# Designed miniproteins, single chains, continued (4): the designs that were tried, part 25

Each design is a single chain, and the fold is of that chain. pLDDT is the mean over its residues in the fold that is shown.

## One batch from the design tools (miniprotein)

Design m12840
Fold by ESMFold2-Fast:
Structure m12840 (fold): chain A 76 residues (1-76)
Amino acid sequence: MRPTQADVDAVLAHLRAGDVDAAVAAILSLAEPSRLPPSFDPARVRAAVETAAAHIAAGDETAARNIVGSALREVS
């Protein structure tokens, strides 16, 4: 499944609210199990979300959007 702008915006809304766990859950809910590699580690999604949260805190929403979009593409 291809991620939409609405999917990215939903994850960013959780990050702006300071809810990293909800942001991770939103990305994983869009995961296509048949497309995930056998070595897929959900901790990689959490690391990407934490990096995006740091960019939001720094005022760089463009970098955060790009990171979230990349994470969504990896799991889709």
Scores: mean pLDDT 76

Design m12841
Fold by ESMFold2-Fast:
Structure m12841 (fold): chain A 85 residues (1-85)
Amino acid sequence: SAAEGIAEAIKLRTGVDDETYEKILKLIQEKVDEAERELARMTAEGDRLAAQYGPEVGDAVHRQGLERYRELLIEARKEAEKLAK
């Protein structure tokens, strides 16, 4: 999963112990689940708008959703890195 990948990358770079790794993984998993819910909402909204107004409108909404998803993952990583230091 995205959460496991981010947590493993932090563990590899920082050498944190298993207890700290579990805290990092839990934090990232919670943030990733939130980001995935937001992405799913924006995807459904884009699909609805594409059906009503055409694919260009849906594609614009889908791009905004993907950009927001990436921003949320970057923020989750930054918060997790603070636990590793």
Scores: mean pLDDT 84

Design m12842
Fold by ESMFold2-Fast:
Structure m12842 (fold): chain A 85 residues (1-85)
Amino acid sequence: MEEEKKQILEELRKKVNEILDKYGAPDELKARVDEIFEKALKGEITFEQAAAEIMRALDEYGVPDELRAEILKAISEALQKLKEL
C-alpha cells in the first residue's frame, strides 16, 4: 500500500518534470515543484495538498495553458490510481 502510493507519486514526479522540460519551464519553477514532491514523499503533506500546491505554483508562474492542462491531466490520472488502492 505505502510502497504502491510512493511509486505512483514518483511516476507523477517524472511525468511532471518531463512536461516542464518540454515547455522550457524556468529552473526556479522546477525546483519549487520538486520541493512539493519531496514533502509529499516524506509524508509531510497529502497527495491532494501536493497537487493543489503544484497547480498554484503553475498559476503564479503564468505558465502556458497547454503546460497547465498536461500537468493537470497527469495529476488527475495519478489521483485516480491512488483511489483504486
Scores: mean pLDDT 82

Design m12843
Fold by ESMFold2-Fast:
Structure m12843 (fold): chain A 112 residues (1-112)
Amino acid sequence: SITLTQSPASVTVKEGESATLTGTVSGADASSMTFSWLQQRPGEPPVWVASLSPDGTVTVAPEYQGRVSISRSGNTVTVTLSNLRLEDTATYTLVATPPVVSGQGSQLTVVR
């Protein structure tokens, strides 16, 4: 079976700084997969942040443009969120396809 493991499980960062989150695929070649990063707050629907396609095409949601970087090296996908705001506090989940595999999520807490 294919697994997707996210790191770190949780991180706390000051407002205005940057946070880096990763996901690592096991059991499949990540170069053939599309990756999407999702933000989710408790009780709210997931919000799409960015995607990385197998051909290297990066797509970023309008509200994150200029603040998000997404890249892949081997089986590891890395997302960096910069110029962090208090409202960026959420769980961030990586989803890979095909087949559909979801990470366990990373909790980002932004403080003053």
Scores: mean pLDDT 86

Design m12844
Fold by ESMFold2-Fast:
Structure m12844 (fold): chain A 76 residues (1-76)
Amino acid sequence: MSVNERLAELLLKQADQAEKQGNLKSADYYRKAADYARKGDVDSAAKYAGQAALIDTGSKEIAELAELWVRRAMEK
């Protein structure tokens, strides 16, 4: 399994967790991030992961950390 596919699985787990917490919009954005991660689109994957985190937490700092996490995972 590629690193991008493994990252997509982790993002889908985040989507499932957000959905269980009642945050359907955050879950949808995590699913978009996972789809872009599978495609190798680093910029889109990072952007949607950041948006998902922003919606979930209301924190720009946490959104920036989510973007950085996705970029670092894919830039290996």
Scores: mean pLDDT 82

Design m12845
Fold by ESMFold2-Fast:
Formats: C-alpha cells, structure tokens, sequence
Structure m12845 (fold): chain A 77 residues (1-77)
C-alpha cells in the first residue's frame, strides 16, 4: 500500500545521505498529499519544487517525478 511505502521510506531516512534524504522527503510529501486527496498535478508540482530547492539535477527530477506521476495515475486507473 502507499502507507506501507511511506513507512519504508521513513525507515530508510537515517541510512541516507543529505541529498538522498531530500529526495525521500519529497517522495513522502508527494505520497502523503496523494493520500489526502490532493490533485495529482498539485502533488507533483510540490514534489518538483522541493527537489529543485534541494539542488537535485533536472534530469533526475524529471525521471523521478514522471515515474511517481505514472504510479499515482495507475492507482486511479
């Protein structure tokens, strides 16, 4: 479930580098926003903003955000 994924990501945080933690936190925020019933477009935009603020390369942001958008869209069918 998405809730289990959030818990797994949180459990990994202490083992991650600062940059990896920023990515994991953006993903957690995105997953939580989706669970709150926020529009996928708004969730993805917030995740992108967090990743950009943390200096993640644009190609990695595009890949990660695109992957998670696809995941959210599949949950909606």
Amino acid sequence: SIEELIEQLRAMLPSLSAREQAVAEAVIEGLEGYLRGEPIEDVVARMRAILEANGIPQDEIDLGVGTLRGFFERQEE
Scores: mean pLDDT 80

Design m12846
Fold by ESMFold2-Fast:
Structure m12846 (fold): chain A 62 residues (1-62)
Amino acid sequence: SSQQAQQIADQVVELARQGRLEEAIKLAESAGVKNARELVERIAQGDELAYGQLYRAVQQAL
């Protein structure tokens, strides 16, 4: 669902902002995101477009 995808994406972003990159990557991979490492690293670098891509990837995987 869109709400579930948003919750997962928001949690991945929060983990990345805390510097917990491996936990963020593992959570995104568990949700079915194939390019999790790339997206998490981009989010950690402040790439706002990466959040939208992460949300869409999670929604497609759910």
Scores: mean pLDDT 86

Design m12847
Fold by ESMFold2-Fast:
Structure m12847 (fold): chain A 96 residues (1-96)
Amino acid sequence: NISEEELSKLLSDFIEFEKSLKSPDEERIARLEKALKEKDLNSSDLNEEEKKLLKAILDFEKNSSSLKDIKEKYELNEEQLETLVGYLYYKLEKEE
């Protein structure tokens, strides 16, 4: 189970990442902001790819799993894996 604090942090960080992109997906940002307001990762407004990606990020951060293990566990395609890696680099640059 994910705590409300962990969920809020994840969604806030991912929203900032999406807003940092040169061509942000405004519709995705709106869906993420609604999920943050509702404090529900399973919000009906999030599509299945977004839910899967957010769960994959949380699992990676909590369980020290390799990117290979996360890709296989969540069945991420190459575009989803690139998004996850991009988010992780974004967070690393902010923390340095």
Scores: mean pLDDT 78

Design m12848
Fold by ESMFold2-Fast:
Structure m12848 (fold): chain A 67 residues (1-67)
Amino acid sequence: HMAEELRKQREEAMRQLTEEAGRLLSQAKVDPEAAGKRLADLMQEAMRTYGLSSYQASDALVEAQKA
């Protein structure tokens, strides 16, 4: 029922957010507090730029946390 255009846009946004979150999680090995702050900023920027809901952005973070 959802339009394919909207679905593809959100999938690309989640993929990009997951990649950036993965990079920040790697940085957390050297400075977890700074990485946490940057991750929160990144989520807000992605929500604003791509129109993602808070839940969509959270899903991308969960994917990035997978080993």
Scores: mean pLDDT 69

Design m12849
Fold by ESMFold2-Fast:
Structure m12849 (fold): chain A 63 residues (1-63)
Amino acid sequence: VGERTLAEVRRWGERDREAYEAAQAILKGDPRAEEFSPEVLAEGQRLAEEITAARKAMEDAMK
């Protein structure tokens, strides 16, 4: 474990951040979502579905 591990963690962190940004763009209907790579879009789509399900659960709890 060393500097190589930190570089890998940073790359994985950037990927996770891009997926989150893609999910937000998808949820907002932002055309910039199409500029993400297909892999990032697939992960973002998955996150967007999870966020939508969580919001629905929260709305149901507020009723």
Scores: mean pLDDT 68

Design m12850
Fold by ESMFold2-Fast:
Structure m12850 (fold): chain A 85 residues (1-85)
Amino acid sequence: MEEIEVETNLAMIRIMAAVAKVAAENFAKRGNEEAAEIYRRAAEEIERIAEELEALPEPSVEQAEEALERALEIMRRAEEEVKKL
């Protein structure tokens, strides 16, 4: 059960990184390089969180949930910063 929960959270973090990359690409295509850069940085930070979680020898569900919460916060901050542009 714990392994499935850790893998599910890791998958969600990776999906968020992919969403941020797509957002960055879409903003770049529209000529909004500032928004594109914000989402590129968010994607890189979220990917790093996923890599750190995966590198743990025996990650707990709590560690996976904390990682997911950090990834959600990064995504929320990116969205707020883009709205201020």
Scores: mean pLDDT 86

Design m12851
Fold by ESMFold2-Fast:
Structure m12851 (fold): chain A 61 residues (1-61)
Amino acid sequence: AIDVSRLSPYQQAVLATLVRHREEGVPEEALEGYWALLEAELRARGVPQSVIDEIRAYIRS
């Protein structure tokens, strides 16, 4: 299970927005660009790589 408690409220809202945009047909290329920025922020905040990888897999599902 994704440990969303390690995400800030802002990062949780971003994740929800990315899922919504995928459902609305926003191109994957644009979503990938935004994910790259979010991943960098998560790393800077000390989120473990295993958790980042799990979040990434969730977005791609």
Scores: mean pLDDT 70

Design m12852
Fold by ESMFold2-Fast:
Structure m12852 (fold): chain A 69 residues (1-69)
Amino acid sequence: GLLELAEESEDPEVRRTLLGLAEVLADERMSPAAKRALVDREAALLAEQGHEEEARRLRELGYAEIDAQ
């Protein structure tokens, strides 16, 4: 999941972003639609910063965690 991706990431900024998102996605008060929108926004920002692979993995793992809820 996102925690495993964070542990595998060598970039401290990427790791911080992934850890923060994992906490937000665990919030039972947030709707699945709002969680998907947040994942999409953060993935787009990572891609703009040159972290295209991390952005793709974030979308895949983030959506999987949301769908598992």
Scores: mean pLDDT 80

Design m12853
Fold by ESMFold2-Fast:
Structure m12853 (fold): chain A 71 residues (1-71)
Amino acid sequence: VVEVPEEVKEFLKEKGEEIRKALEEGDIDTAIEILKQTIEELRKMAEEHPEYAEFYEMVIGLYEQEIKKLE
């Protein structure tokens, strides 16, 4: 099990809540926008902390798949 920083876990939890709220309100465009913004932030985190790059790439892949499902 790869232990990622607590700040990354909190960030993902916070973004997950924002996405969930947008979807509950039927605001699919906003949910997609938040997903894209989150992917961008995860790419920056991977550049700053390449030791967690595999974890970030996995999460990015999951978020890209979610965007595809919503489109």
Scores: mean pLDDT 80

Design m12854
Fold by ESMFold2-Fast:
Structure m12854 (fold): chain A 69 residues (1-69)
Amino acid sequence: MKEMESKVRPGWKAAVLPLEGSGAAVMILVDPDGNAYVAGMDSTEKDPKKMMDKIEEAIVKGEVTPVKL
């Protein structure tokens, strides 16, 4: 089932977790019920906030779908 968002909304909490080795990081989204989702990984972006913004934009466009943990 698809969720419709035309723009990133601050209703969900986003977090970036460093992935050990190679400097990569993983973005995790947490919904209002506390369910965690993996949204993506970036090894080129050093700024976690920019990584979150890029992946959130990709989710809004339907290019990335978060995977429930």
Scores: mean pLDDT 62

Design m12855
Fold by ESMFold2-Fast:
Structure m12855 (fold): chain A 80 residues (1-80)
Amino acid sequence: SISDLIARINALSSQLNTAISNGDTETATKLAEELRSTQLQALDLVAASTPEVTDEVRALALASIEEQYQQYLQQIKQAG
């Protein structure tokens, strides 16, 4: 369900922040990729079930997810 995906996103975000804090760049990179993938899956489910989510809104959400992923990759580089 979408609720399960949101719970997973929250768990992955916490784990990612811990990995970055510990300088574990390998684990952090894997978690960042899993977070991005899970966020994209959640967006797909919301877009499919919610008529109010226009193509424009979906495109903005996709751009936001990608930007956040790139920001995490930069933080990971600084941690290593």
Scores: mean pLDDT 86

Design m12856
Fold by ESMFold2-Fast:
Structure m12856 (fold): chain A 88 residues (1-88)
Amino acid sequence: SEEEEIQRQKEELKLAKEYVLELKSYLEANLSSLSDEELKRIIEALEKWIEELKEYKENVLHPETHPLVDEVIKILEETKATLEAALA
């Protein structure tokens, strides 16, 4: 059912949020240990992931799940900004 699909998408996005929060914490804790080349590769990967999530939001996700995917995207954008600042 549509309700079951919405619930599955919400559960997926909640797990994604936990993962990206852990990733953010890990990267922020290890900024001084990452080379400029490693930082650039991670930034590129985060940028692609943000684009893929925006497409997933537009084309697949139910409107009821949009607040959750927006939270995931925001965490990735904040993580990317922190890494970009470390390159400066």
Scores: mean pLDDT 90

Design m12857
Fold by ESMFold2-Fast:
Structure m12857 (fold): chain A 75 residues (1-75)
Amino acid sequence: MFSVEEAKAMLENLIAYLEKHPDDRQAVLTGLETLAKNSSDPRISARLQEIADKLRAGELSMEEVKEELRRLVES
């Protein structure tokens, strides 16, 4: 399981990847699901899973995913 500090670093890496590859939805979705499963903070895990589920359902754009991830890092 990732610590809160490790989870934040991984979230920042995922945001950076998304900024460079905004069309790579599958890689972003896989990253979200991996972080959700390995996060030790249940609030971060639940939120990442919610974002992943909404991205898969087409309810969130890649830009909206980036904004949600940035909000999580700032929390």
Scores: mean pLDDT 79

Design m12858
Fold by ESMFold2-Fast:
Structure m12858 (fold): chain A 69 residues (1-69)
Amino acid sequence: METEIERLRRILDGVDYFIDETRQKLQQAIQAGDAQAAQEYQTLLQKLEQIREELERELEELERQKRAA
């Protein structure tokens, strides 16, 4: 059975992968002169970075609770 900490770490790995992929697609869209695609990828990148920060805070809180118990 996967623990909540293990699940969050796996999700974070997936988010990091999507961030890197989105950055590459953003760069390609900029080079192609596709302003609409570039804006969409930039917006997606900002949302993914926020999700990563939220997941990192959740992981830190769980680790803190584990040490306090």
Scores: mean pLDDT 81

Design m12859
Fold by ESMFold2-Fast:
Structure m12859 (fold): chain A 94 residues (1-94)
Amino acid sequence: GNEAGAEGGEKAAKGGAEAAKNSKDIKGVKSGTAGAIGAAGSSFAARKGWMEGKEAGLSAARSGESAARGSSSEEGRKNGEEGARAGEEGARRA
């Protein structure tokens, strides 16, 4: 349960970080970075038992969606979307 949510959060954090890296403006970099931090926080909380795996996966999915919406590049948007899907998958497996 919690491990699956944590794994989804880690993948979502990577997606947010890649979205920030592939952004063309400061707004996209900030959105991707915030998404990565949020998803990483959800993963950490799940691994510590502070948050259930399903909740952590869903929270990470929202962070990935936020990173995608804030991205100014096609690559950054896709990276955020991949993060959102990873978070949802983690929640389903939890």
Scores: mean pLDDT 81

Design m12860
Fold by ESMFold2-Fast:
Structure m12860 (fold): chain A 82 residues (1-82)
Amino acid sequence: MSREELDAEVDRAIAEMLLAVAYVTAPKEYQEYVKKALDKVSEIDDPEKALEFARRVVQALDEAKSPEELKKKIDEIFKEVE
């Protein structure tokens, strides 16, 4: 395993771990949106983009004051990775 391969595996692992932690710690009303993000991150081929996606989802979850606001933020993030 090269350092570049290791860095890519670490980025993907961190992305998946961030979203898994977010899912477990999220209010029940938010868990549906975080689950969609967990499903979506596996579709992102670039590990660096997957990590950026995960960070943005976690930030949206931290900043959102309602399920409606979270949905809006998540929908925007999803459009940027399509």
Scores: mean pLDDT 79

Design m12861
Fold by ESMFold2-Fast:
Structure m12861 (fold): chain A 80 residues (1-80)
Amino acid sequence: MDFYDLSDEEVESFLSKLGDKMIKGELSEEEQQVLAALMAVRTLEEEFGVSRREALEKLAKLLGISVSTLERRFRRLYES
């Protein structure tokens, strides 16, 4: 999946763009939830050495959605 193939620099660039949209009030509540989940994934990877896949699985479970749904939401934000 494209999201799993992103480098740390590409993810940080994506987070910067989402942060800009959030400041402009352009993110929906669902998109804000996805941004928060992505930030949590990055924290788990960088500080705890958890794999991106495992972090996504844990967060999807916490949010009450499937991993596939969370991955599609990340992809939609990344591609927009």
Scores: mean pLDDT 74

Design m12862
Fold by ESMFold2-Fast:
Structure m12862 (fold): chain A 64 residues (1-64)
Amino acid sequence: MREKLEEEIDEAMGLMWVSVAEIATKNLSKEQQIAFLEEELARAKALGLELAAKRLQERLEKLK
């Protein structure tokens, strides 16, 4: 039960994180968007948010 709730929160945070990153970087170059997402991915990993990190990684791969 606890693990499932943690996964749901982690995934929701990942979706919000990607949305905020897109809004914050929409007027930046592709290279700048990639750099920003790489920094946010590192932060998600440092926080132990595996599903959020996965969402950020998927967005990063889609931009490349």
Scores: mean pLDDT 76

Design m12863
Fold by ESMFold2-Fast:
Structure m12863 (fold): chain A 65 residues (1-65)
Amino acid sequence: PSAEQTQTLAQEILGADFARAESHLVGVTAEKLMTATPEDLQATFGINQGKAERLIAAAKQLAAE
């Protein structure tokens, strides 16, 4: 999957919180994102645990395509 597909996925999962995460997601692929921990995503993107876990799960599904 492309970094562009990962951006679209992140925008769908994060919604309004995407603006905070946008700069950290430039050039990030699903394969890279799926290796992150929920704690790292919470700290880096300023999102809650539920969104971090959903984003990682969605990235794993996208990487498996």
Scores: mean pLDDT 78

Design m12864
Fold by ESMFold2-Fast:
Structure m12864 (fold): chain A 81 residues (1-81)
Amino acid sequence: MLSDEEARARIREVVEEALRRLKEVEEDKSLSQEEKAKRKNEIFSEMMGRLQRIADEAGLSLEEMLALAQEVTREVEAELR
C-alpha cells in the first residue's frame, strides 16, 4: 500500500504529465479543433485510469483521490504559468 506522501507524489507525476501533454496539444497549430478535442479526451481518459490505480493502491476513496488530484493540478498549473 502506498503512503500518503507516495500517493501524493505519484498523483503529482500523473497530473504533471497530463498537463504537459494537454499544453502540447493546445499549442499544436497543425491539429484541427476536432483532433485537439479527441487527443485531449484520450489524455484525460489515460490520466483518470492512472489516478484510479493510485487510489486503489493507497486505499483512497474516489472523493479523496479527486480532491487531492484537484489540489495538485492547481499547484502544477501555477508552476507551468
Scores: mean pLDDT 80

Design m12865
Fold by ESMFold2-Fast:
Structure m12865 (fold): chain A 67 residues (1-67)
Amino acid sequence: MSDERIERAAEELMRHEGISREDAIEAVRYIVENDLSIEEAAKLLKEKYGVNLDTAKNLATMNKIAK
């Protein structure tokens, strides 16, 4: 059921940042599979996907809580 967590987090990213579904899923999947810290996840989302830092931190926090 890890796929449901990825889909949920991807939907949040899409809603706030207008990122594509494929990019949102790829980003969240990478964060979940590599067990990234909030700072590492926020850096990835900002640098690779151009996501706002506040949105990136919130998404990373939700992903970490959802473990």
Scores: mean pLDDT 70

Design m12866
Fold by ESMFold2-Fast:
Structure m12866 (fold): chain A 78 residues (1-78)
Amino acid sequence: SMEDVEKRLDALYEEFEKEAKELPEDVQKEFLEMVEKLREELLKAIEGKSDKERQLLLDITEGMVTMYLWVAKKEAEK
């Protein structure tokens, strides 16, 4: 259901916000603004989609954001 999707997104975004605290303050702000816009667009895009398509889009989004965080943390360490 859309409610289950929203709960999963809320849980993922709480983890993203927690992980973002490891980033420099300026990068953290830009990251949080980006992922909030992405969340809004994702919720609109998955409306009316099948459960399989919703799951795939959520998995892709999680992977992309996780990779972005990993790269951003590594760049901050250099």
Scores: mean pLDDT 79

Design m12867
Fold by ESMFold2-Fast:
Structure m12867 (fold): chain A 100 residues (1-100)
Amino acid sequence: MKLTVEELEKKMKELEKEILEAAKNKDFEKLKKTLEELQELVDEVREGSEEQRKAAIKQLEKFIAKLRELKEKEKDPEVKYYLDLLIDSYEKIVEGLKKE
């Protein structure tokens, strides 16, 4: 599906909300499913325009910064663990997009 930059940003923000809710609820199955949906969106972006790639990278980097801030404030070690997994996953996605 050919996404506009605005549609891409909306989808990424929706996935961000779902990921944060799943992490807070310690719902590993939802986290896994939402990360798979994110990977599908990233694969579409890789086949997309330079403008879409730049927008995606910027949004991913903003969310990584937010996840790091949330991790520092979080007191539940299980939620911290899920936040750490999310940070690692998002950083790998950003690295992949920057190389392509």
Scores: mean pLDDT 82

Design m12868
Fold by ESMFold2-Fast:
Structure m12868 (fold): chain A 81 residues (1-81)
Amino acid sequence: MSPAEYVKKLIEKFAPTAKIISETETTVVVEATDENGNTLTVVFTAKKEGDTLTITTSVPELDVAPYTQTISIEELEKMLA
């Protein structure tokens, strides 16, 4: 499974109403609606390093720094089960 396939499966399982507009082996781009009804682009960039997946989340419409989180592949597989 590619790094982006893990992110895509998480989105499909936990946010099935989010629209995936672009996918590569390392990047998933999603259109999401915030609590105020605004449509935002959310970009997930994923990198697999050994037994861990590093996911960087950015929202281009917001002036905020990208958020990076690292999770083990074992925990990620449990979340997808």
Scores: mean pLDDT 79

Design m12869
Fold by ESMFold2-Fast:
Structure m12869 (fold): chain A 80 residues (1-80)
Amino acid sequence: SDEAVWGPVEEGVKLMKEALKEEDLEKAKELFKKGKKLIEENIERLRRVGAPEEVIEELEEELKKLEKEFEKILKERLEK
């Protein structure tokens, strides 16, 4: 089952989503950094084992979406 491969990605996404809800800016940055690192490390692992490009593309799109949402939140918090 691909579940063992997707477990770290799901954890990373959860951490990044928790960062979007975190009111403490420094804690939000730490959670986002940890989640992003976990997803990026798993994408590199998937590339090395020859995972389908479709799987990698889905992960990269989800990561990009979460990054854009976090950048928006950071910009809004820095403008106040």
Scores: mean pLDDT 78

Design m12870
Fold by ESMFold2-Fast:
Structure m12870 (fold): chain A 73 residues (1-73)
Amino acid sequence: DFINELLDSLSKEEWEEILEEARKFYEENKDVPVEELVKKAKELVEEAIKEKKVEKETIVTALAAGRAVRDAA
């Protein structure tokens, strides 16, 4: 499971950095339609699954898209 591999590979400090970057990315992209953020996140996640490699950008984008969906509900 790539999620478990990711969890095992990241330190607490790295997770805190990712969460902060996701917050900044969300704030900088508030004017981007939620649908576009979700589509981009989906594409990055699908690529990560295919390559069996999760990039920091994939995590940041997915977290930002999730926040946008929550705020739109």
Scores: mean pLDDT 73

Design m12871
Fold by ESMFold2-Fast:
Structure m12871 (fold): chain A 85 residues (1-85)
Amino acid sequence: DKKLLEEGLKRLRELAINSEDEEVIEGIAAALGALALKELGLEKVEPVLSEELREQVLEKVRELLEELELPEEVQERILAALEKL
C-alpha cells in the first residue's frame, strides 16, 4: 500500500531531523537501503552485491532522501552510514 509506505517515510523523516543519535541514523540508512533493494527488485539477490548494483542502491536511496526533503547534512550522514553496511 502506497499510503502505508508514505506514512512510514514521514516517520523516518521525523526521526532523521529530530535525532542526533548515530544509531538512529544507521537504522534509518538500513531501512532506506532495504526499501531501495525492494524497489529495484534486488531483495532476493545474494548478500554480495557487485559495485554497479551497490551504486544503483545508493542512487535509489539518494532519490528517496530528496523526496523526503531532508537537510543536506542529514542526507550525507545517512548515505555514509549506508556505505558502512
Scores: mean pLDDT 72

Design m12872
Fold by ESMFold2-Fast:
Structure m12872 (fold): chain A 79 residues (1-79)
Amino acid sequence: MEEEIRKAIYDVILEHARRVGKDPEKAREAVDKAFELAKGKTPREIAGYAAKLVADELGLSGEEFEELYRRMLEAIDAL
């Protein structure tokens, strides 16, 4: 399950990074950090950490952060 959740989050982030012209490897590093910080937490909590760290790393606005977080939750709920 953790690997599937990580992959789903990566797929959402890579698509978003591509759309906004940002480096997807920087986004991946933020996701990896989020998984370390959120060890033992629920998938939805991990998504929250990942969205926040990616938004900080890519310089996203609050509206872009909310959109990214929503898409991550949808991807996780589809697993």
Scores: mean pLDDT 76

Design m12873
Fold by ESMFold2-Fast:
Structure m12873 (fold): chain A 135 residues (1-135)
Amino acid sequence: GGVDHGIGGEVDVALRLAKEAEKKGDYLSAAESYLMVAQSYLASGRYDQAIEFAERAIKLAEKEDSVDALIVRGRAYYVIGEAYEKQGRYEDAIKYYKKAIESFTKALELDPNHEGAKRQLKKVQEKLAELQEKL
């Protein structure tokens, strides 16, 4: 018998799914679940927690060399970039937006027709250009 630590709703569910997937060696599913946690913290203005869980998603996705893993890594780098931008840390934001671009570019090298990766790449490139013009 264990105590259920069900607090924070959607975040708690994603955290439980992430830990279960990681324990089973399903690193991609774990990375996707930690990315969901990071996105929820970003949306809530909890930027340090968004960075923490995005970094965890990246580490797990790095264990798999697939298009889906590269997309998770790119999306997680983008979350870190947005969190730093929201904190006024523009040089750090630029660094992580460039890492996101690299991850999506690698995904497109493996699958040139991946529409999701093309959309994400364009979005990050536009964000980076806008941010660099303000500096």
Scores: mean pLDDT 88

Design m12874
Fold by ESMFold2-Fast:
Structure m12874 (fold): chain A 100 residues (1-100)
Amino acid sequence: SMIDVIQQVSDRVMQLVRDGVQTGDTDRVTSGMDQIVTYVRQTFPPDISTQIVNTIDSVRYMSVQAMGTTDQTVRQRILDSVQTYIRSRTNQIISQIQSS
């Protein structure tokens, strides 16, 4: 279902953020997110793809902030906030689909 694919995209974004932020590999995060955005734009209707892409763009920004942080405790707080944001946005998008 479309919901199952959205959950898979959410999981992939989450793994990419965790791995990239922990390794400090900015290129991996950026290129990985670009690949996910391309897949999303090809896979979903424009209204759904726009919401997912906007979420990924926000996640990219927050991930770059986390990678730029020298304090591991601050980095972990940003990472926790990113994870909460992904979960919240995923649930909102799924709820909109189920309500239509």
Scores: mean pLDDT 85

